# Designed miniproteins, single chains, continued (3), part 32

Each design is a single chain, and the fold is of that chain. pLDDT is the mean over its residues in the fold that is shown.

## One batch from the design tools (miniprotein)

Design m9166
Fold by ESMFold2-Fast:
Structure m9166 (fold): chain A 55 residues (1-55)
Amino acid sequence: SLSEEQKQKILDLLTTLVQEGAPESALERVLEEAKRGYPEEAEEIDAIYQEALAA
């Protein structure tokens, strides 16, 4: 399972990339790596991504 520390790290990374105007390919790469490590947590990872986009 994703720990709270791991969720925070994913959120921080995605938020930084969004705020810096990184291309969608960079965001997709982070999501792919996270989902590869935690395939049963895909919905949670998608929720973190939506939170990062709202920042």
Scores: mean pLDDT 81

Design m9167
Fold by ESMFold2-Fast:
Parts: C-alpha cells; structure tokens; sequence
Structure m9167 (fold): chain A 60 residues (1-60)
C-alpha cells in the first residue's frame, strides 16, 4: 500500500486531474479488500479529498 500512496502523492504534484481519478480507484480497491485496515481506508479518503481539491484549484 505505501508505494501506491507515494505514487498518488507524486502524481498530485504533476497531474492533479489524473491523481484524483487514481485516488478514487485506489479507494474503491481498498474498500473491496476485507484485509485493508480502517486506517488505510482513512488515509486513502484523505488523499481522495486532497487530490480532488488540487484538481479543482488547477482548473480554476
């Protein structure tokens, strides 16, 4: 999971629109896996919110 989160953060700096889509997909995958901890889901939810905010700021 750590590598996925790191790649997501890197993508947010380069392409916030792409990062938002990737973050949403990653959250969906994490939720579908019963072995994913609630803490990891919480971190992904925060990343989705951040990526979405950055995408909106970049487009405005």
Amino acid sequence: MDKLLENLRRTMEEDPEVAAALAEMALGIAKSDPNTSPEEIKRLEELVAEADARARAAQA
Scores: mean pLDDT 75

Design m9169
Fold by ESMFold2-Fast:
Structure m9169 (fold): chain A 102 residues (1-102)
Amino acid sequence: AVLAAALAAAGGAAGTLAGAALAALAGALGAALGGVGAAAAGLGAAVGGSLAARRKAAYGGGGAALAGALAAAGATTTLGAFAAVFGAIFGIGAAFEAGGKA
């Protein structure tokens, strides 16, 4: 059913839709692949740090923990923009490839 809407849109705005889709794909793939190492390292450090920061923040290291959390939030919001486009392709590819496990 979801493809029916996509097919209808493609029929009327094939050039615009294809251009937008390709640009979004190129942007998402470039950002995901090129930024995966940096973003994953940043998120991994932020997530791992959240555990340690949670312990320290509960005691009195709130300032440093807040700075780390804010940096993580910034990274996640930026990734969220690309994930919105990448998710469409990843969802289709991952769901088909993984089936139930990745």
Scores: mean pLDDT 48

Design m9170
Fold by ESMFold2-Fast:
Structure m9170 (fold): chain A 93 residues (1-93)
Amino acid sequence: MKYLEKAIELLQKAKEAIEKGDVEAAEEYLEQARAYLVEASRTASEEAIKLLKEALKLAGKAVEAARKGDIERAVELLRKAIELVKEAKKIHE
């Protein structure tokens, strides 16, 4: 799905922004990624939707961790979110 590819790209950019200390840029990339994940969920299987919902939850927790200055935790949570989106993509390919 084109939407899942865009979401993965944006989540990777959010992770890079957090690693550079740019929490504002990370929040913008995360919001864009969320929009693509919502669009992908409209045509996704029930199994893929569960993975996408968990990815969104982890991405939200990553922003909260970054705002608290816990950069290592934020990066780890985004890494897990990206992996879940990749798993959802495999189900449709």
Scores: mean pLDDT 83

Design m9171
Fold by ESMFold2-Fast:
Structure m9171 (fold): chain A 65 residues (1-65)
Amino acid sequence: APRAIAPGTLADLTPEQRKLLDEAAAHYKAGNLGEAARLIQEMADRQPFTPAQAAAILKHLHRAH
């Protein structure tokens, strides 16, 4: 398959971080950008994102929008 798992992908997130990301994606899709940003900030406050994680998160939010 034309895909690869890169270090710092969504698979490297904790179950709690993945739940927050899904909530943020739902808010992003609904146009609630402030709430989406707040949830992403809560994830970052627990553990700073790697560049690969940040890219994967942005791609996930873009697919939801």
Scores: mean pLDDT 67

Design m9172
Fold by ESMFold2-Fast:
Structure m9172 (fold): chain A 55 residues (1-55)
Amino acid sequence: DPGSGLNPIALALAKTREPNDEAAIRLAERLEVRLATQGLDVNDEALVREVLATL
């Protein structure tokens, strides 16, 4: 998503919303912790990009 950091986060959360894979579940846990403690920032965007690259 070239125009927004929110879109990559939304996509990662959408993919982890229906966790049919252990890796997706673990990533959802990491995202939840980051969003709860730090909110959205460049590090969260990087994490989401890792998800998209592995899926």
Scores: mean pLDDT 56

Design m9173
Fold by ESMFold2-Fast:
Structure m9173 (fold): chain A 82 residues (1-82)
Amino acid sequence: APPEAIELTVGRGSEQGAADLVEKARILLELAKRYGDEEAAEYARKAIEAAEAGDLATAERYITRAAEALGRRIDELRAAAA
């Protein structure tokens, strides 16, 4: 595949935004694995998929869902440790 087609499609400003969302989703996926949160892991994977497809709005929605699920899991673990 010609490299020019990828550069033209992604754009330089959009490329940085997509890369940032992928990185955030990867961090959430690692945390989800660490805390045993399968729901957060699933949302994080879908966020990576959406960001790589250039659907930044869908990626942000899945990142929010992953963070919410992970937050609930962390709160449950903190309550159990108290």
Scores: mean pLDDT 75

Design m9174
Fold by ESMFold2-Fast:
Structure m9174 (fold): chain A 69 residues (1-69)
Amino acid sequence: EKLEKELKEKLEKDPNNAGLWASLAQIYRQQGRHDEAVEYYKKAIEIDPTGTQEMTDAMLKAQKELEKE
């Protein structure tokens, strides 16, 4: 709750920080909010295409959880 709010505030000040998008995606995934996790991972990948493998793997894992729901 508090961590999510802090990360969103940081993201508003630095919207090109792929790490903040990925951190929010991880929080959403841990909360079972897989739709939101996938969207935030996609944004992180678009901002930082050079760090894509780890974020792509995490996004695919979140998408598989959606298929189970």
Scores: mean pLDDT 74

Design m9175
Fold by ESMFold2-Fast:
Structure m9175 (fold): chain A 61 residues (1-61)
Amino acid sequence: MEELKLKVVKLTQKALDSLDAGDVETARKYRDEAVNLLKQAGLTEGSRELEKALDDEIAAA
């Protein structure tokens, strides 16, 4: 499970880095990958929270 958490954190960081660079499309791809990993692991509540947080960041960018 530690490996999953590290992958999600890394993908989230890549999404935020992409937004900082102005690449909204790439940010959405990394967001989707991170959210999907949580869903596949059965962490539905966490996946919803992460999706909302990253969607809010993308909308603000």
Scores: mean pLDDT 81

Design m9176
Fold by ESMFold2-Fast:
Structure m9176 (fold): chain A 76 residues (1-76)
Amino acid sequence: MAEKAREIANRAATAGGEAAVQAPSFEDGRKLAREAALKEGADLVHVVFQPDRVTVAAEATVGDATALSVKTLPLP
């Protein structure tokens, strides 16, 4: 179910990225992003903070299919 794995990975990357942007600190952002991704059923492989953006990568596995979704969101 490659399509389902992609859907979960995309949803988790979105949730993780949003949590990272809304967090009160970069340290809390990494923790909250990972928790948000886990809630969607994916593992957050990377959280990278840059001066003006955060990039998150979430990996989801459904049956024999694995998908990776990467999202970049602007920081306030």
Scores: mean pLDDT 79

Design m9177
Fold by ESMFold2-Fast:
Structure m9177 (fold): chain A 60 residues (1-60)
Amino acid sequence: MREEAEKLAKETVEALDNKDFERAEALIREASKDRFKLMYVATALSGDSEKVRVMAKLYA
């Protein structure tokens, strides 16, 4: 679980850095199904306004 959450967070950051927003949204949606994975992804995305916008879109 923890290693999967770390990989998911890393892949989400890499997708956003590569401007692959569809992949990033799919990864964040997958993370949102599990609270532990979601915490890792949310932490990795903090501090970047574009990444925060993608998170906000999924939580709205």
Scores: mean pLDDT 68

Design m9178
Fold by ESMFold2-Fast:
Structure m9178 (fold): chain A 98 residues (1-98)
Amino acid sequence: AREHLEQGVRYLQAGDYEAAREHFEKALALDPDYADAWANLGILYLIQGDFEKAREYFEKALELDPKNGLALGYLSMLEYDKVAAHLTLHGAVRNPVP
């Protein structure tokens, strides 16, 4: 499991998001309770602009490990960005990904 997480992180840093996803999924196939793998899949969805899936994956990581720093940090950022986006919807303001 850990080897696939490490390979996935390396691919993520290289910008190969499909290879990163495959390795994180392999890590979870070996250990479904691997909080770091859930958190890193959340980061991958965040990079792809799927904020709802990113949130779900970070929440899953926290259910498994409430002290997971990646999930806590990114989830806090997503909560802020979602609120800011909702506040600007009524003003027809462009919502660039912050």
Scores: mean pLDDT 72

Design m9179
Fold by ESMFold2-Fast:
Structure m9179 (fold): chain A 73 residues (1-73)
Amino acid sequence: MSKEEVDRIVKRLAETAKEDPDVAEALAQIWFAISLLAGDAESAIYLFRKAKEAGILTPEQAEEGIKRAEEVK
């Protein structure tokens, strides 16, 4: 997955978060899991970093996920 694809996903999640923040958070977690299952830890890390910046995830949620992804990388 490219950075441009991740940026597009996060933008859509930010739009979803305006209506339903819990759904946006769940979708961010799903995209993270899919990226890790695909062997794309770098995209998973970038996704969580961008989701944190967009306010979709808390700093604690993002940091925990990033740490786990870095162990797989």
Scores: mean pLDDT 82

Design m9180
Fold by ESMFold2-Fast:
Structure m9180 (fold): chain A 88 residues (1-88)
Amino acid sequence: SLTLEIGEEKTLSLKAGESVTVSMSKSGFLKIEVLEGEVEVVLRDKNGNEKLRFYLSAGQEVTLPLEEGESVKITALEDSKVKLEALE
């Protein structure tokens, strides 16, 4: 798992079938940009309930509001490179 602070940026390389669970140290926005490949994105609330599920391909980006205790699971559907940025 990965916890980001506001202003942090991470680029991750994921093999097909690998996943990372991302949370933020405080409420803000998580920007997810797919540089290569294809990923599934699942947003869960603090109780583990799924709020959103969607797919992103290379060149696509999304910015999600993320509250304290919420998490985003990113699963690579093929070998992928993903850039994450935590915003206020």
Scores: mean pLDDT 88

Design m9181
Fold by ESMFold2-Fast:
Structure m9181 (fold): chain A 65 residues (1-65)
Amino acid sequence: MTEEEKKELLKKYEKLLEEMNKLVEQGNELAAIKLILEELLKDPRVTEEGRKLIEEKIKELEEQL
């Protein structure tokens, strides 16, 4: 992983944590988890198998929201 890739990943992680914390403070824990999974799905480093698992989890969370 390049230093630029690592820096970009850290920026994404920080933004994700901020948004997640806001949702948790609002009592929307399921929405916070969905946000994390959606951001992971956007990562091109996620394997095809991993992408499928993330998609299944997002679908399960959508059923509960």
Scores: mean pLDDT 73

Design m9182
Fold by ESMFold2-Fast:
Order: structure tokens, then C-alpha cells, then sequence
Structure m9182 (fold): chain A 56 residues (1-56)
């Protein structure tokens, strides 16, 4: 869920957080919060190109 992803992000568990945010977007593609959190988590990992694609 989005809440679990945010908790993992706050714990620094970025890879697991990304998986949860991607699952949330698969279920609800219009979820702007999930998309924003996915982009932020990718930036936190230095995955800049992937983060830019999510928010394009």
C-alpha cells in the first residue's frame, strides 16, 4: 500500500518502497501521490533518469 511504501521510505528501505509504489500505480495509475513518492525515492537512490521518466 501507499502507507507501507512511505514507511519503508522513511526507514531508508528505498528498493522495497519503490516496489510498493510501483504496485500501487499498477492498481491505480492516476495516483499522483504514489507517482510523486516513486519519483522522490528514485532521486534518493540517484536514479535520476528513471525519476524524470516517472514525472514526465
Amino acid sequence: SLEEGVELFNQGEYEKAIELFEEELKRNPDDKNARAMLGQTLFAQGRVEEALKVNA
Scores: mean pLDDT 81

Design m9183
Fold by ESMFold2-Fast:
Structure m9183 (fold): chain A 76 residues (1-76)
Amino acid sequence: SELERRRRLVQELARRISELLAKMDATDDPEEKYRLFEEIEALVDSVPDPEIREMLKEALEPYRDRVKAELEKAKQ
């Protein structure tokens, strides 16, 4: 039952993160992408289960790298 609760938490968080990622993909503005990614990171940081938190961090690594690269390019 606790495992099932954790699985449902992961599914709900994945859904919310996917919605934010879709908004990031829909915008051409690096500042807007950064703001949306900050919302995603805040959701991940709010997860009390360290295993779920690490899974989400790993899944988001490619997006984190891309957002950082786009922000760095915008600063130049």
Scores: mean pLDDT 79

Design m9184
Fold by ESMFold2-Fast:
Structure m9184 (fold): chain A 98 residues (1-98)
Amino acid sequence: MPKVELEAPESVKGGEDLELIAKVEIEEGEKYLVRLFVKDLESGEEIGIGSAILEGGEHELRFVFKNLEKGKTYLFRAEAINLKTGEKSSSSKEVKVE
């Protein structure tokens, strides 16, 4: 099973940049599709916001979000999918915009 870990602050101020880090550890010789999603917890809407194909080793993907809406809480989810087996792993973080 791939190891994916999403790092995010618990809160960010409205108008400040939010930095997310997705850390992905992949078995040597394997290829994974890594996707990032954001969900507005008020509306329940989830959208895909990034993807990458990664091969073997340790990877760190950095994402910067600007102009997040004050008073909202977002759920960020990183998902890693083994392209050979279809096996999935995910990590999620909630971020409150103050």
Scores: mean pLDDT 81

Design m9185
Fold by ESMFold2-Fast:
Formats: structure tokens, sequence, C-alpha cells
Structure m9185 (fold): chain A 99 residues (1-99)
């Protein structure tokens, strides 16, 4: 399974890809759905149960944003980035505690 360092690298890739999709004019719904899929994929592949729990929590927060968006509520790309950055910070916290 993925090490914490590999999870952090993949999270950085997810953030970069989300920004690229937003710049390309992809719908916020499409961006959120893709990010949720990728977070769930790396959670399943993660070797650390604490890292898995953090990634699953991040995916759940994004699922709530997606539900709000589908109900016609205003959701910004900045809210998506906030969830991703907080998820990455939480993974760094797990790594720091393990060191």
Amino acid sequence: GLSIAEVLAKLAEIIREAIKLDEEGKSLEEIIEKVIEELKRIAEESSDPAVRAVLEAGARELEKLLERLKKGEEVSFDEVLDVLHRTMEAVFGVQAAAA
C-alpha cells in the first residue's frame, strides 16, 4: 500500500489537477466528483489507518459540498481547495506524530 509520503505526493497531484480543471472551465460538479474518486482511491491504497481515516473524512466533506451544489446552493472552488488543503495538513499531522 501507499506510504504517507506517497499519499502526500498524490494529494499534491490531486490539488494541481483540480486547479488545472478549474482553469480549463470544467464544471465544479465534475471537479468535485473526480477529486472524491481520487481521494477514495488513495484511501483504499493507504497503508496507514489514520491516513485512510483522514482521506475518507476529506472525501465526506467534498460529498457534502457536491450535495449543496446539486441542490442549487452556491459553492465556490475556494471551498474545494480549503477541504483539500486541510486534508493535506491533517496527513502531515499524522506523519509528524509518527516521526
Scores: mean pLDDT 87

Design m9186
Fold by ESMFold2-Fast:
Structure m9186 (fold): chain A 62 residues (1-62)
Amino acid sequence: AEEYTQKGFELAAQGKLDEAIEYFRKALELDPKNRKARMGLAAVLQSKGKPDEAEKVLAEAA
């Protein structure tokens, strides 16, 4: 779980937003309570112009 979250942040920093989303979603499939992965996914969704989806991801906590 942690490895996928870390990879997601690395990809997002490189501007590879679609790949970052895939890794964050994989991290959440393994650990739905992973707050770091949720925050990362929300940030990337905001960067893609989907703030409503980002808020929903944060609201669907734990």
Scores: mean pLDDT 77

Design m9188
Fold by ESMFold2-Fast:
Structure m9188 (fold): chain A 92 residues (1-92)
Amino acid sequence: GEAAERGAREGVRAIEASGAEARGEVRGNTVTLTATGASVSQMAGALAGAVAAEYAGARASVSVTGDTVTVTVEGESPEVAGKGAREAGRGA
C-alpha cells in the first residue's frame, strides 16, 4: 500500500545519503531495499538497519552478493512494512 511505498522511498533516500546507489521495491507488505556499490561499513549498517526494522515490528533479512546488499522487510501491514523499511535504510 501507499505507506509501504512511502517507507521504501524514505529507506532508499537514507541509503543514498550514505553514498551508495539504492533501489526499493514493494510487493504487498514486503519491501526490498537494494544497495549497490556498498562499502563494508555500509554492509554492517544494513545489518543494524535490519535489527532496527525488527524492533519496529517487521521481519527483516539481509543478503550480500559482492558489493550489493539486499534488505527484505516484511510487515503485518503496509504501515509496519513502511516503518521497517525506513528504519532499515537509516541503518545502512
Scores: mean pLDDT 79

Design m9189
Fold by ESMFold2-Fast:
Structure m9189 (fold): chain A 82 residues (1-82)
Amino acid sequence: KEEEELKKEIRKEVARAVGKALRDIGDQIQEIIEKKEEGEEKYKEALEKLEEVNKKNVEELKKLDKEIEERKKKLEEKLKEL
């Protein structure tokens, strides 16, 4: 049924978004480790960049959550017409 298919699609989309966020964070952690060896100032800059990346990833996940909620609402409205 469409409800179960929607749940599977939501799980895939969430898994993809989380996977992307974790990869982006992993790349930033690697950069921080490298910059730490270059000096204190570059290390601080890398930490600030990680905070920015985390903020953007949280915003992207919140957008995805809203899109999923809108899709659920539309599906519920469509099912009521059947």
Scores: mean pLDDT 72

Design m9190
Fold by ESMFold2-Fast:
Structure m9190 (fold): chain A 64 residues (1-64)
Amino acid sequence: SELLEKIRKLVDEAIQKAREGNFEEARKYLEEARKLADQSKDPEAVRLVIAGELEIIGLELEKE
């Protein structure tokens, strides 16, 4: 679906920002993805956001 594609792009952008060390921007993209996933009521969309959250947390912990 178009909404699922948008959520994927937001999660991918969040992870990219986190890889660049820009965790503030990463969280903003992830929050937007989360809002859309909640609206979608799609378990796949929710799973994508959770996976992205875990990846970003891992990147933050490695940098600290």
Scores: mean pLDDT 84

Design m9191
Fold by ESMFold2-Fast:
Structure m9191 (fold): chain A 64 residues (1-64)
Amino acid sequence: KPEDYLKAGKLAYQRGDYETAAKAFEKAWKENPSAEVYKFLADVYEKLGDTEKAEEYRKKAESL
């Protein structure tokens, strides 16, 4: 369920496990793409140092 993946991603993010958070949010997006999920993906990739992916997801969040 998208809700389960969002909760898992938020928990991983709170623990500083950004790689696990990214995987969980990617699964949440695949089940139900939404602006909120794109914002979480942007934040996670920014923490991982992937500026290009972070910017891409921020743009996608704005277009929804």
Scores: mean pLDDT 80

Design m9192
Fold by ESMFold2-Fast:
Structure m9192 (fold): chain A 87 residues (1-87)
Amino acid sequence: MLEEAKKLLEEAERLLKEGLDALKAGDYQKARALADEAIRLAEEAKKLALEAEKKGDERAKELKLEAEILIGMAGIVVGLSNLLLSK
């Protein structure tokens, strides 16, 4: 469970980095798609971390925080991409 959550967060971080690179390159459609996928993976990781926390695994709290930070950062990329696509 926690190892699966960590792998999901690692993949989400990779997608967020690619999304930021796409945003810098002016590929707003690609940036949004990559950030949306990063949010989806981070939300799944957060769900797994919440289930582990309910079972008493204190390490789950750190993974939950990491997932929430990543969701927030990816959400900013989505928001910026949407604004730039609307112009």
Scores: mean pLDDT 84

Design m9193
Fold by ESMFold2-Fast:
Structure m9193 (fold): chain A 81 residues (1-81)
Amino acid sequence: SEEEIEKLLEELRKTNDESKQAEIVKKIEKLISEMVTKEVRDAWERGMSAEQLIELTRELTKKISEMNKKVKEAVEEAKKG
């Protein structure tokens, strides 16, 4: 869930251990992957039109980019601590 990702991002910002940082990043990446997979599967099962699938793809791409930006920012903040 988005709430779980936000909690992991906060933990990542507070973490000074490189091994723990890597572990948290992997957990966030897995959650993002699971969210995307579910959204695509649900759309496929609903029998969405080609136009609707294209729109969904654009929305998902934007969300993934925003999430990846947050992860990069959290990693950079962790490096400064």
Scores: mean pLDDT 78

Design m9194
Fold by ESMFold2-Fast:
Structure m9194 (fold): chain A 70 residues (1-70)
Amino acid sequence: MSNEELAELLENAIKAIEEDPTPTVARTVLAELLKLDPENPLLREGYEAAMRGDVEKALEHLRKALEEYK
């Protein structure tokens, strides 16, 4: 998968969480992103934050990961 495709998926994931800022949505979208890039430390840290119910921190990590794919 290209970095451009990963960036588009990340933008869609961030938008989905911003529209429904629940830990369940954050965990679901981050789990799917981790299947595509399991070695990305920002996605892993975001998933761990979502697992703790910290949606704002999960979004912060996703926004940082998006900058790496640009």
Scores: mean pLDDT 81

Design m9196
Fold by ESMFold2-Fast:
Structure m9196 (fold): chain A 77 residues (1-77)
Amino acid sequence: AAERERALAALDQAIAELEQLRAASTDPAAKAALAAAIAELRELKARLEAGEISVEEAHRRATELGREVGAVLLASQ
């Protein structure tokens, strides 16, 4: 039962970390990619809170978003 609460806290931390990266970025493409990823993480959090998705699915989606953002940030250097 603690797994969902832990996953929600992890999503909150991921959102905060991406918001910090977005604020620190000077590349418009990186800022746009980070904004899109933040929006998707917020949607995942809302769905997890509503019980519409599993903790496993939320983790999988968040991992995929992290890879996509990482690729954009590397390409922007």
Scores: mean pLDDT 81

Design m9197
Fold by ESMFold2-Fast:
Structure m9197 (fold): chain A 80 residues (1-80)
Amino acid sequence: SEELRELLRDVLETAARHQASDEVLLAMIKGVLALAGIPDEVINRIIEKTREYLEKNPNASVEELLEEIMRIIEEELEKY
């Protein structure tokens, strides 16, 4: 949803501004997904794939990371 996309962008921008660690960023993303009502099983898979993306792309922009997270969310929800 557009609301979820906007909320995730805000989280990503906040994490970048404060130079948060990947673990802190992932915890913030997990919180947003939980508030959006996504099942824990799906959240765990999204977080795992997002962690892998961050490890491979440490210099990814907020927009690149947001696009990939939204893609991962859509893919994992389709499999659920």
Scores: mean pLDDT 88

Design m9198
Fold by ESMFold2-Fast:
Structure m9198 (fold): chain A 73 residues (1-73)
Amino acid sequence: MKEELEKRIEELEERFEELLKKLPEELQEEARRVATGLIEEIRKLIEEGKLEEAEEKLKKLEEELEGLEKYLE
């Protein structure tokens, strides 16, 4: 499951970079800072073997990203 979570993080990072290109300049820096912090927290949970907690946080971040993608339509 750790490998699956890592792949999901990579997919999330790719989606985020695509989205970041569409954001106004003033929001790009803030969005990158927030996303980096959240991803780092999830990676720490994976390293600690807290895979269920990492998955829950990753799902929440994925939902927030999807919401932002829809908002920018």
Scores: mean pLDDT 78

Design m9199
Fold by ESMFold2-Fast:
Structure m9199 (fold): chain A 87 residues (1-87)
Amino acid sequence: ELEEKLRRAAELAREAAKAAARGDGEEAAKLFEEAARIAEEAGYREVAEELRELGELARTGDPLKQVGAAIAAIGIALDLEREVERL
């Protein structure tokens, strides 16, 4: 269950990163919120808070903030994938 949740959160974070990189801020924000919800359910509250902040950055319509959100989201996805490997 925990492994599956972390893997799903990482997948959604990667999808959010792609949407943010394309400038699809609203889609990216929805994906970030879905990833945050799953991370929070898994007990990763700090990660969920970070993902929600990235969703807000994606919504701004500022290309630099959207690219920054995409890069940060990939980092979070990699960290979650590494945690799955430790379980």
Scores: mean pLDDT 86

Design m9200
Fold by ESMFold2-Fast:
Structure m9200 (fold): chain A 59 residues (1-59)
Amino acid sequence: DPDLQRAILLVGQAYLDNGGDLEKAAETAKKRALELGIPEDVVEESVARFKAGVEANRA
């Protein structure tokens, strides 16, 4: 799903922009993705997948 792939990349960039703050990254990525016409449900799915991946790699 190209929209899901784009959304997850936006979440990753927002995560870097917010210094590793997952909450702020999610809010920033949602705003950016919706401005680009990515559906909200796709954005929520990308955020959930990104958070799960980051948390799995946290000590």
Scores: mean pLDDT 77

Design m9201
Fold by ESMFold2-Fast:
Structure m9201 (fold): chain A 86 residues (1-86)
Amino acid sequence: LSERQRLDAELALLQMEYSILKKMAEKAETKEELEEVAERLERLAERLRRLREEAARVDPELAARAEELLREVEELLEEIKERIEE
């Protein structure tokens, strides 16, 4: 695979992981469940930051897509942290 194809495939996997975590957050009934989702979202955000940096050197459009997903992940993470603090 080309470097761009590899990064595009990685982004697709991260998008799938985000979808799963978003559903887990929606169904979470306990603080412990929310804390687990938050921890996994923080790890996902770190992986997206690395992907964005790599993609920026190869394909600016792919980097922009990674940045957009990262913003969604960070927004959901802030929402969950607020729910935990309640």
Scores: mean pLDDT 86

